# Designed miniproteins, single chains, part 100

Each design is a single chain, and the fold is of that chain. pLDDT is the mean over its residues in the fold that is shown.

## One batch from the design tools (miniprotein)

Design m3673
Fold by ESMFold2-Fast:
Structure m3673 (fold): chain A 69 residues (1-69)
Amino acid sequence: MEGMGEAVIEAQRARDAGDLEAALEGYRRAIDLGRAALPDVPPERRAEFEAGLEVLEAERAAVERELAA
């Protein structure tokens, strides 16, 4: 099993299929894995990596709102 990338792929596939619960779980896992990996990210990639995490947080929040509606 690959880490953060696999979780993102699973979340995107679930969302495309309309499975919002699975999409939410996938985005949460991707964010958790990304946060855990942050200390090991090279300085030159840190800003891009953090921007990617912000995008995943926004996607998670969007799925949560869709699920709650």
Scores: mean pLDDT 81

Design m3674
Fold by ESMFold2-Fast:
Structure m3674 (fold): chain A 107 residues (1-107)
Amino acid sequence: EAVDLLVKGDLAYSQGKYDEAIKYYEEAIKVGDPYLQAIALSNLADAYEKKGDLEKAAETYEQFADLYERMGRKDEAANAYKRLAEIYEKLGDTEKASEWRKKADEL
């Protein structure tokens, strides 16, 4: 179920149908185990970024980082926090960007 939703989301994403991809990734998050949820969150964040919704992309990367941190996967969490910092720089929030980079470095 979750795998089928991820495949449909990835297909929509590859076709530039980001709104359709977002819907499939959101459903995959609801029914997936933590590993599949992490994949769906990563793809969801990328889809929001492609759509230009940087605020939603930031929220989604934060959820992804929190999930990986809870799983003890510090490297993946740190990478998500670094990506989150890049998004906040694009939003013009240099203080938030610095906070997220520091959090990544402290993991």
Scores: mean pLDDT 85

Design m3675
Fold by ESMFold2-Fast:
Structure m3675 (fold): chain A 94 residues (1-94)
Amino acid sequence: TINQTLSLLSDFQRRLPQMSGQQMIQALRDLSQQIRSLSQQSTDPSFKTILNQIHDDIDSIIDDGQRDPDVARQRAIQFAQDSIAFLQRHIAAS
């Protein structure tokens, strides 16, 4: 559900300032697996599209993190902020 996804992203955002680069990449991998699981369990095509976009963004950040950890951290901060704001607006609108 959107609320489950919001909870996962909020937990990630809360932990992010305290994580090393390696811990951040592992947290992103864990988040990617959880989002993939939620997508596979969802029967709502619109929500599946949102989860797939989130999954693709996470995988892109992980790839960047293997090349440049500072760029990956900046992307992870922005990703968490934008994704949480997007989901919160969708909950408030429904």
Scores: mean pLDDT 82

Design m3676
Fold by ESMFold2-Fast:
Structure m3676 (fold): chain A 63 residues (1-63)
Amino acid sequence: SKLIEEALEKLKEILEKHKDDPEMQQREGVRLYLEYSAKLSPEEQEELAKRMSELVKEFLASQ
């Protein structure tokens, strides 16, 4: 989904911008999920949540 790919790119930007601020990463990540999930089907919402979780784990492992 184009919307899912867009959300994941924005999540990467959030994680990098706030790499030393876990509270901001969490707050902005949740805000991003809510913004995009409102535009997605229930199945795409589940896919977005899974892919966002995987991206966060990958980012934290790379630190």
Scores: mean pLDDT 86

Design m3677
Fold by ESMFold2-Fast:
Structure m3677 (fold): chain A 58 residues (1-58)
Amino acid sequence: SQIDQLLAQIREKGEELSRLYREARESTDPERRRELLERGRELADQMGELNSQATQLR
């Protein structure tokens, strides 16, 4: 179902977000850390949108 696909995408993005934040914490390069944190914010925003879509489905 469409809702199952959305939930799967949310889970996958959540795992990616965790990996990005871990890499950012372990990075010694301030520019790389900034890029990773920006990607993390975009990913979190995407997850929020997908969750809103999933909530509207029956």
Scores: mean pLDDT 83

Design m3678
Fold by ESMFold2-Fast:
Structure m3678 (fold): chain A 86 residues (1-86)
Amino acid sequence: EEYKKKIKEKVEELKRLAQELMETYPDDPAAREVARVLERIAEGIEKNIDKISEESLPGYLKIADRLLELARRAFEGLRQQAEVEK
């Protein structure tokens, strides 16, 4: 199924962002918490993807896309906050 494949790709991207965040800010408790949240969301989607009805898959793809955008914005916000605090 095309939608399931795309959702899995977005979930993998979320996991990659979480790992990148932890590696970029290893001593930042806020970055660690954000990474943990991203990993939990990704795992939740992955665990339940096969239980999602076919008609609901496009909606879940949109949710995954929005979560990925929010994750990228959060990462950028943390980067800018670190710059301002200097």
Scores: mean pLDDT 75

Design m3679
Fold by ESMFold2-Fast:
Structure m3679 (fold): chain A 55 residues (1-55)
Amino acid sequence: SSMMEKLKERALKGLEEAAKAGDRVAVEMGLRQIRELGDEELLEEAEKIAKKYGL
């Protein structure tokens, strides 16, 4: 995949790791960064991860 695709994958992985750890602040910061990118599909995936872990 392209460099951009890899960056998106890393962003989602980091968010999921923070969510698994119960790090609410890190999850909120990750969601904020993803919202600022303007990528609605990426944001939907990130929000699903947060919801899955009760965050």
Scores: mean pLDDT 82

Design m3680
Fold by ESMFold2-Fast:
Structure m3680 (fold): chain A 69 residues (1-69)
Amino acid sequence: GATDAEILRGVADIYLALGNMAESRGDYEGAAEWYRKAAELYEQAGDTEHSQEARNKADEALEKARRAR
């Protein structure tokens, strides 16, 4: 595999974890931003499945942020 794709996937995993941590603190807006960044990097790495999962998490977090207002 290409080194760049491996790096992108690894960074996306970190962003996904940061999103999960933000969500656990009730920071749904911050969680959505991290999940969105993870989705972009997964897509660049060719990981469409994880990209779609991260986008779904971002959408869910934004909905929770809207309700918490």
Scores: mean pLDDT 85

Design m3681
Fold by ESMFold2-Fast:
Structure m3681 (fold): chain A 65 residues (1-65)
Amino acid sequence: MHITVVVVDEDEERAKKTAEIVAKKFGASSYEAIPVKNSEEAYKKAEELRKKTDDEVILAPPIEL
């Protein structure tokens, strides 16, 4: 399956690493990482993506919470 991971992290490299870890946990064959600057933007982005695509959209918090 394909998943889209919305990551609360302004660092694109760190967001991509977080999305990769999430994708491996879900057994996803492919993934897309979308970095956002805060939780409010993450919820907004996830909602818009869920309306536009049938792909699984995962909201990932910052690592090490």
Scores: mean pLDDT 74

Design m3682
Fold by ESMFold2-Fast:
Structure m3682 (fold): chain A 68 residues (1-68)
Amino acid sequence: GLAAEAVEALRAGDIERALDLLREAKRQAEKYGDNATAATLQSAIDALEQGRIELALRYAEAAVKRAE
């Protein structure tokens, strides 16, 4: 899914692609009423916008775990 692709982008150092994928993953979570996953994805986005890459990766991984 999109959150898993965002994790791969973060591990590759592609921050802009990861941010776009996290935003799309959040939009999909909101569309399906998964407010908990959407909140976790927002935390990943906020961390990434603050340059906190390791924290963003942890939140993105948590979102993947919730979706499976």
Scores: mean pLDDT 85

Design m3683
Fold by ESMFold2-Fast:
Structure m3683 (fold): chain A 59 residues (1-59)
Amino acid sequence: ALTQQMVADRAGVSVQTVNLVIRGSRLEVAQEHRQKVERALLDLGGFPERAAELRAALA
């Protein structure tokens, strides 16, 4: 199972930042940090049902 701590470590951000991105809080996180978290989620295989959306966001 993928944990928020693993995503935070991979993205180089805090666990709180990961939580904000997962909740979809667009205005609470800088775009740069959001992209790092989304990249980490994709790389770690965390959200397969959202993989296409994450790939589009990183394009």
Scores: mean pLDDT 66

Design m3684
Fold by ESMFold2-Fast:
Structure m3684 (fold): chain A 75 residues (1-75)
Amino acid sequence: MSMEKARELAEEIRRLVEEAVRAAREGDWETAQRLRDKVGELAKEAALELGNSEEAAENVGRMARQDVDELLAEV
């Protein structure tokens, strides 16, 4: 468990979400989808660093991907 690592991952997630939205606005949906998937992976890693179970961390990753999909739908 590492709060520093989780914070670093959260900052990276924020940057990737911003990049995904930008890619979608530019019509690069392939890049937006790839970045969305990476956000889910990093969100799962952050949840594991905070001491969540693997199953709970998988759910966090799925929710993060869904949240990004909702943001991309607003583009």
Scores: mean pLDDT 83

Design m3685
Fold by ESMFold2-Fast:
Structure m3685 (fold): chain A 60 residues (1-60)
Amino acid sequence: MLEEAKKLLEEAKKALEAGDGKKAVELARQSGILAHEAGDEELAEEAERVGTLAAAKHGA
């Protein structure tokens, strides 16, 4: 689960850079859920931050 959370976060960042805010929000949300369930609070916080930036920047 932790490795999957990291992979989803990297994909969320790539989607954000590509301008796909909706995809970035969804990937960041999934990453955050998996990171939280795995007990990695730092990764979960980073995923939440990426999702918030994607939503604010692209209106997703």
Scores: mean pLDDT 80

Design m3686
Fold by ESMFold2-Fast:
Structure m3686 (fold): chain A 80 residues (1-80)
Amino acid sequence: HMLSDEEIDAFVEELKKLSPEEKRKAMRELVQRIVDAASSDEEARAQFLRLVRKLIEKDVITPQELQELARIFAEELAKR
């Protein structure tokens, strides 16, 4: 399932309402869904980059949170 811009926007708005612990859990769960749903590592990377760009554009992620999200993505991709 390819993440639409609308689904990413909805996720970003949901993140703004969560506690730091809930935000971390939600980000990990979304990354896992992206990796699990992708047909290839290339597709998974493309979907992840779309998510990252939207998070940066909406100013909802700090550099530290972005680094953690990238680490989570790398770990989930490696399990494939």
Scores: mean pLDDT 77

Design m3687
Fold by ESMFold2-Fast:
Structure m3687 (fold): chain A 75 residues (1-75)
Amino acid sequence: MEKVEEAERYLVKGLKYFYVDNDYEKAIEYFEKAIKLFQEAGDEEGVRFAYRLLAEVYEKMGDEEKAQEWREKAE
């Protein structure tokens, strides 16, 4: 599916910002773009995976409240 492929590309870009550049704002931006595309495609596993990644980014930023919120959405 075209949307799943696009979402996967956004996940890869977000992961590079998160783990390589430590650019948490850009990581969040690309993970949110991936979530929208996974939701439009009905890919529930993709959505849950991206939610876990958002939780990790917020945890690294020290936003424990948002990190917990995204973890709960991923379950």
Scores: mean pLDDT 85

Design m3688
Fold by ESMFold2-Fast:
Structure m3688 (fold): chain A 63 residues (1-63)
Amino acid sequence: MIDPEELLERVEGLAEQALKNGKLTPEQAEKVIELGRKAAEALAKGDLETAYKYVAEAQKILL
């Protein structure tokens, strides 16, 4: 199972890279980071279902 801090770092890195490559707007990048933070918080609480839902939402924006 992924560490919550590592999950957040990975999501932030992906959002920054997508923003740099022009794939995301600044607002979309901020939303992805927000979703990553919420997923990490849910994971830290042991709420895997909620964590996966936020990761899926972030992935939809990144795609």
Scores: mean pLDDT 79

Design m3689
Fold by ESMFold2-Fast:
Structure m3689 (fold): chain A 67 residues (1-67)
Amino acid sequence: MKLSEEQKEAIKRLLMEKLGLSEEQADKVVELLEKGGSGAEIAEVTGLSPVAGEVLKHELLKLVESL
């Protein structure tokens, strides 16, 4: 899927401010969401467990739907 600039900024802010991720990690998560990447791929980029990566993917998709 293609994210708007507003959606990308909202995702990056959540990842950096709430989860303490670097800008590079946040950018990679945004890229994975646009490409339809798995929660396991998000987990690998962020250093989270595979289960936490799946939960994060679900929460970020909900955020996108609310914008």
Scores: mean pLDDT 81

Design m3690
Fold by ESMFold2-Fast:
Structure m3690 (fold): chain A 87 residues (1-87)
Amino acid sequence: SALEKAKEMLEKGREFNAKGEELEKQGNLEEALLYYKQGGTGFDLAYKLLEENKSTEEMEKLAKEAKENRDEALANAKKVEDALAAA
């Protein structure tokens, strides 16, 4: 179902974002940027899938969460990208 696919995309997005945070703490900014971008993409795909199939309160809450997580992942990517450009 769309809901199950969206939940899988959200989980993968969280895994990529967490790996990005780990790599950023290690100073591996180039790799961190790639993982943050992958996380952001995963959350964006989940958000779009949930919005297209939105019919329950659970889907509405998950869509909001996906959008917020996407925006956070992309903000982290931008921060790392700016740091790399300044180096």
Scores: mean pLDDT 87

Design m3691
Fold by ESMFold2-Fast:
Structure m3691 (fold): chain A 73 residues (1-73)
Amino acid sequence: AVANVTVKAVKTPSNTARILGEAAGLAAATLPADAPIEQQIESLFQGMKDAAEKFKGVAEGTEIEVDVAGLTA
């Protein structure tokens, strides 16, 4: 089953990179330890992409939660 994983942070320039990195890492972390490297890379990239899209629509200083559970499905 895909983990129910959420990244919570306030949107600022410095937090944007952190949120993207955490979302990507959490997406990859839901894969098996022995998952192929290609699958891990795809999961990281998809996690960053989806987090960036959600983050883009949020005003600076707004706290957001990004659900990455579906990114590893």
Scores: mean pLDDT 58

Design m3692
Fold by ESMFold2-Fast:
Structure m3692 (fold): chain A 65 residues (1-65)
Amino acid sequence: MVERARELIERAKERLKEGDLEGAMKDLQEAIRLLETIRSADPAAYRELMGEVSELLLELNKKLM
């Protein structure tokens, strides 16, 4: 789960750089879904990766506005 969430976040970063905002959003939404499943089991990884997701969502929203 953590590995998959990291993979989705990295893919979202790549898509965001390429201008694929829709693809980046889908990857971030899937990463959030996976991170919610590990919140109790690995709260440190959850906090770290949710922080990265929040940063990417802010950057994505800036590009949409």
Scores: mean pLDDT 81

Design m3693
Fold by ESMFold2-Fast:
Structure m3693 (fold): chain A 68 residues (1-68)
Amino acid sequence: SGEKAFLEALGELLEAIKEKLSLGPLPEEVLKELEKLGKEAAEAAHKGDYEAAVEKLKEAIELVKSQL
């Protein structure tokens, strides 16, 4: 289901953030963009648009991975 894909993407994002934080703090600009993407993903999920929510979470994952 879309909800399952959303939870899997959320788990992947949390693991990516955890890995990066073990190496040092995230830059303020990256934190602000992550907050924006997280809010957009949460709003899409609240509306039942799990495809859009997963897309925003994948953008956040790529942003975090680009900092490693």
Scores: mean pLDDT 85

Design m3694
Fold by ESMFold2-Fast:
Parts: C-alpha cells; sequence; structure tokens
Structure m3694 (fold): chain A 86 residues (1-86)
C-alpha cells in the first residue's frame, strides 16, 4: 500500500546518502561524509517506522540494516573528525 511504497522511497534515499557518505570518506571529506551519514540515518529510521506500521517484515529488516550501516559510517567519519559519536 501507500505506506509500503513510501518506506521503499525512504530506503532508496537512505541507500543514496550511504553511497554519498562512502564516496566522501574515500576522498577524505570527513565533514561531508558525516553529514551524508546523518541524512541516511534519518531516512532509514523513518523507513523502519513506516515498514513496521505496514507490517512488512522484509522492508523492516532492510531499513534496520541501512540504519546500522549509516550509524557505522557516521562513527567512522566522526572519529576521523575527532567527534565523539556516543
Amino acid sequence: GAMTEEARRLIEKAEEYIKKAQEALKKGDYKTAFEYAQKAKEYAVEAVRLAGEAGDKELLLRAIGLTIRAIGLGFEAGLKLGIDLK
């Protein structure tokens, strides 16, 4: 339904920002990488909420996986910047 379609769109945005964060990390642009990782996390977390509400287990697991990846990229970028990421 509409909630499932919206969750897929947010997953695609999260994947896009994960790729942008990875490219920024490879180029040594740690500030940009951190900012892209934070955006990816925001989209992935919202996708978790919508997929959970829709009862779509496969989309939920995919969104959770993207959330974990975005957090990991944010930690890597933040450590390179000297930021404590909790």
Scores: mean pLDDT 88

Design m3695
Fold by ESMFold2-Fast:
Structure m3695 (fold): chain A 90 residues (1-90)
Amino acid sequence: SEEYKAHLEKEAADLKEKLAKAQTDEEKATYHSLLGGRLRQLGKLDEAAKEYKKAIELKPDFAQAHNGLGNVLKAQGKLDEAVKEYEKAA
C-alpha cells in the first residue's frame, strides 16, 4: 500500500540520518545493512545492493549483509553472484 511505502521511505530517511551521524565502522556497517533492507522492501534493488556492499566493505564478516545482498542479487536474476554471497553468510 502507499501508506506502507511511505512508512518504509520514512524509515530509510531516518537510517540515512543515523548513518550521516555514525562515528564508528561498526555503526556505519549496521546502518548501511538496515538501509539496504528497507530499500529492498521498496523494490529499489540497485540502491539496496549498493548499501549492502558498503556494509560488507566496512565489516567483511557481516553475515546479515551478505545474506541481504544475496537476496537482492537473486531478485535481479544474478544467481551465480547470489550463491557466492549466501556462501559468505554461512
Scores: mean pLDDT 90

Design m3696
Fold by ESMFold2-Fast:
Structure m3696 (fold): chain A 57 residues (1-57)
Amino acid sequence: MRALKILDPSKVPALKAAGYKAGDVLTPAQIGKILGIPGSLGAALMVKEGAAEEVEV
C-alpha cells in the first residue's frame, strides 16, 4: 500500500509535536489522526510542504 516517509518533520508542526522523526513511515489513517483532516488531504499537504514522500510498502 502507499504510505508516506517523513523527510522533515519540522515543516509540519503537528508531526514534530507528535514526536515523529525523519525516516518514519506513516499511513494515510495515521496522518489524518495527527492533522485532524482526511488522511488523503493530509498526505497531499505533507508532500507539498516537502515534509514527506510517497513510498510503496
Scores: mean pLDDT 77

Design m3697
Fold by ESMFold2-Fast:
Structure m3697 (fold): chain A 69 residues (1-69)
Amino acid sequence: RRRELVREGAVLATAGSIRAVALDFEGRSQESQELLDRIRRLSEEGDRAAERGDVAELERVVEELRRLS
């Protein structure tokens, strides 16, 4: 269901953001910024898919976020 996918996406985006902070602490600031930019784009796509009720697009966005976590 949409609510489950939205919740999973939010958890994965949070995990990815924590990973980006860890990369920055390792001196990998460029990789950290690239990861944050990807998470932001995917979160925006996910929000639009949720508004439209597009479950297939939500599943795609969640899968992409899962690959970044």
Scores: mean pLDDT 81

Design m3698
Fold by ESMFold2-Fast:
Structure m3698 (fold): chain A 57 residues (1-57)
Amino acid sequence: PRTIRPPEEVLKLSTRERDVLILTEVLGLSYRQAASYLGISVGTVRRLRRRAREKLA
């Protein structure tokens, strides 16, 4: 992928942040799909993904 690649520092993310990042970035799921898969709200998925991205930035 162009700018989409598995984060090398995934191990420093929390389990929830890592799961959200993998589902949305690696598996290509939408926030809704990731939320359903993890049993959490879409808003939680968005927040966790944003936090994971901030840790990787």
Scores: mean pLDDT 72

Design m3699
Fold by ESMFold2-Fast:
Structure m3699 (fold): chain A 69 residues (1-69)
Amino acid sequence: MLKELEFESLDEALKKFNEETNITIYVNAEGEQTILIGDNSKIVLPRMPVDEVIRLMKENPRIVGVTGA
């Protein structure tokens, strides 16, 4: 089953996972972000504008994909 984890920031979440684990950010039409780490973990962050998400991806090279509706 998918395990939902809450963290204070993306940086704290990244410290908890293996460097080889792929990270995908899902952005829906409402601008809500869901971060998926591997096959078994989901991180929910507060709503952010899409441009803020793009900036975050540039600063975190482990983020390999974004999917929108």
Scores: mean pLDDT 57

Design m3700
Fold by ESMFold2-Fast:
Structure m3700 (fold): chain A 59 residues (1-59)
Amino acid sequence: SLEERLRELSRRFGLPLEALRRAVEALMTVQGLDEEEAVRRLERQLAGAAEARAAHAAA
């Protein structure tokens, strides 16, 4: 379910569930994606941001 996927992202990236839910809603309205695709897009964006943050911390 959407809720289960958002809870998983919340644990992986240390973000509040409410923030992730709002981000999915924004992706759906901006890009016209359904819930499944919006969550996939959000996960990729968060992973990319986490990698960039890790690279910055390592530098």
Scores: mean pLDDT 79

Design m3701
Fold by ESMFold2-Fast:
Structure m3701 (fold): chain A 72 residues (1-72)
Amino acid sequence: DRVAPLIEALSDADPAVRQAAALELGRIGDPRAVEPLIRALSDADERVRQAAYLALAEIGSPAARAALASLA
């Protein structure tokens, strides 16, 4: 399972690791990542927030679209 370790990596101490995990979760498109990525939209690091936004847009599920719409 590639998704579970990447969801865990969204909580890594290193923002570069969190950014990479968010982008990979978006590429995979597994709905299990949607709620963790929504939390990552509030990350302290702007690069992680941008990666989470792009990942949610790429996944494109109803929950992901609703989260992105709430930012407008």
Scores: mean pLDDT 85

Design m3702
Fold by ESMFold2-Fast:
Structure m3702 (fold): chain A 55 residues (1-55)
Amino acid sequence: SLEELTKLAVEAVKKGLSEEEVAKLIEEFYKKNPELSSEQVLEAALAALEERGKL
């Protein structure tokens, strides 16, 4: 769980997002989907950024 979240966060940073941007994405998705785990939130955020060409 934590290991997968850490891997996703590291990949996001490597692809150009700051730790602050990753934290903001997690917070924003939690506000829309409070039932999701941190892993699911980060996966959804990264997928959305990839589709928009930001990653």
Scores: mean pLDDT 67

Design m3703
Fold by ESMFold2-Fast:
Structure m3703 (fold): chain A 67 residues (1-67)
Amino acid sequence: SAMKEALRKQGEEAEAKGKRAFAAEDYATAVEHFTKAAELYEQAGDLESAAASRKAAEAAREKLAQA
């Protein structure tokens, strides 16, 4: 549906923001964006991308815990 397509696109945008924040070592911002991407992908029914984004958020949380 058009709604699921829009949600998937929003998830891709959130994932891209998460990746940029992670590369900049802004792990707190990376957690927020990857978590949002996972929620958007799950709402879109893209469970594979949602799982990948959750894994990325967890990696960012591990980095944040080291600070």
Scores: mean pLDDT 89

Design m3704
Fold by ESMFold2-Fast:
Formats: structure tokens, C-alpha cells, sequence
Structure m3704 (fold): chain A 85 residues (1-85)
């Protein structure tokens, strides 16, 4: 099911977070959120966490890549807020 697939992606994201790979953590949380968009509360939480992880990933890099990750983090933060309206 989409729920089981999202749960597996969250587990992968958590594993990468523990390894300090915040970019992959954010990507897996983003993918999980997309799978459960019909569950607005859960998708909001997953996009919010993914955005937070992209923000952490931005701190690990510089230049244009940092700017791209900051923009991705902000976009996920907005999607998270919009789902809670």
C-alpha cells in the first residue's frame, strides 16, 4: 500500500539522518509525503521534516548548492503549512 511504502521511505530517511546524510533524509521524507498527500496531516508532518533536513543539508555545503537546498527547504515548509489550512 502507499502507507507501507511511505513507512519504508521514512525508515530509510531516519537511517540516513543517523548517518549525517541530511540530503537523502530530506529526499526520502519528501517522497513519503508525496505518497500520502490524501492524509493532509501526515503529509504536512513529512514535508515539514523533509524541509528541516534539507536545511541541515544546506549547512554541509556552500555556494549555489547551499542556495538550492535552502530553496528546497523553504518550498517544503510552505507545502507543509498549506496542507494545515
Amino acid sequence: SRQQQADQLVQLGDQYYQQGDYYLSGQYYYQAGLLVRDDRQRASDLFGQGGYYYGLAAQQVSGDRRQQLVQQAARLGRQSVDLRR
Scores: mean pLDDT 90

Design m3706
Fold by ESMFold2-Fast:
Structure m3706 (fold): chain A 69 residues (1-69)
Amino acid sequence: SSWEAEKEAYRLLREELKLPDDVVAEIMELAFNAESEEEAREKVRRKALEAGASEEQAEEIAELMVKAL
């Protein structure tokens, strides 16, 4: 379900990447406020990379957030 994808994205951001709550909230808001799945994927991927995620982690988080929409 979309909720399970959202929960997994949150786990990766908080437990694996150890990002602060405000950064996690910003990444989630970028996905939910996006006008398209493509925009959500691009914005989430970029923000995750800026926050210190690897290319692979950023892509996984972006795909999970798109599934959460």
Scores: mean pLDDT 80

Design m3707
Fold by ESMFold2-Fast:
Structure m3707 (fold): chain A 70 residues (1-70)
Amino acid sequence: STEDVEHCLKVAIECLKKGDVVSALVALEEALKLATNPEVKELIEKARAALQAGKLEEAIKNLEKALEKL
């Protein structure tokens, strides 16, 4: 559901703000499995790519945008 996606995204943002990238990635994988909105999926995938590149601030920004699209 949309509420489950919102919860996973909020958990991911909280983990990233604490520097816990591993837990954030797990939360993002769950969000991607549950998300049906293509714009939300694209923003989550951009956040994952940013994390793989070590760009924590960009990852958080993309996840905050994903929450706005829910």
Scores: mean pLDDT 86

Design m3708
Fold by ESMFold2-Fast:
Formats: structure tokens, C-alpha cells, sequence
Structure m3708 (fold): chain A 55 residues (1-55)
């Protein structure tokens, strides 16, 4: 998408949800953590969580 801002927000929300589900982190804390990351870092972390789940 050309709207990188919208994509960034969607990725941050996805990461926050995964951190809540996998890490047991409160949603508020997960969102704060995700917001500190760049789009690239958030996507990499999501992929990393998927790899650890599979491993």
C-alpha cells in the first residue's frame, strides 16, 4: 500500500495482539512496546514469534 502509516498501525496492532497471546503481556503494555518499534522491526518480530512457535 502507498499508505505506509496505515500499514504501520495495522502491523503494530497485530504485534500487540501476538504479544498478548504469546507473551501474556497486558494489551496496554504490548501496544506501548509495539509503538516503539519501526515497521520493519515490528514485522521482523512478528516473523520471529512465528518461527519460535514452529520451533
Amino acid sequence: MAAEKARREAVIEELAEKLVKVGGIPLEDARELAETLSLEEAEALIAGLDKHEAS
Scores: mean pLDDT 75

Design m3709
Fold by ESMFold2-Fast:
Structure m3709 (fold): chain A 82 residues (1-82)
Amino acid sequence: NPALAALAAARAALAAGDGEAAYEAALEAANAAEKESKVFEGRVAAGVGLLAAAIYRTVGDYAKGAAYAIEGAVRALAGTGE
């Protein structure tokens, strides 16, 4: 599962303190989860996470950007509203 593999990589990079690597892996996870999500709310959650990540990148906060993309990916895979 590409989304789960990228999500694991993003979490590992965050734990290692590598915000930039975490950001790139989290973007991959959110994009993959958006494509895999079968529910509209899940796709919206991934899109919102990607938008928040892009905003945090403009202020150089890669770790927070990664966290928002990870949140979007998780919600896309699990289904929003649970």
Scores: mean pLDDT 81

Design m3710
Fold by ESMFold2-Fast:
Structure m3710 (fold): chain A 75 residues (1-75)
Amino acid sequence: MAEELVEKAREAVRQAEEQARKLHEAGRTEEALEILERGAREAEEAAEKEPELAEALRAAAEGAERIRRKLEEEA
């Protein structure tokens, strides 16, 4: 069951990354940043509750944060 949380978190972050890229290309960078921040936050919260899965969840959160930072610098 805990594994389901990791899979959902990874999928949510991945979808947020794709959606953010699309929004940024359309000139909607502010919305892209909000989606990435939400995804990263949810992954970090899941990592706090599931230590055995924390590495995977942390990697997902770091990925989202990296893209968010890049978009923020380009804004």
Scores: mean pLDDT 73

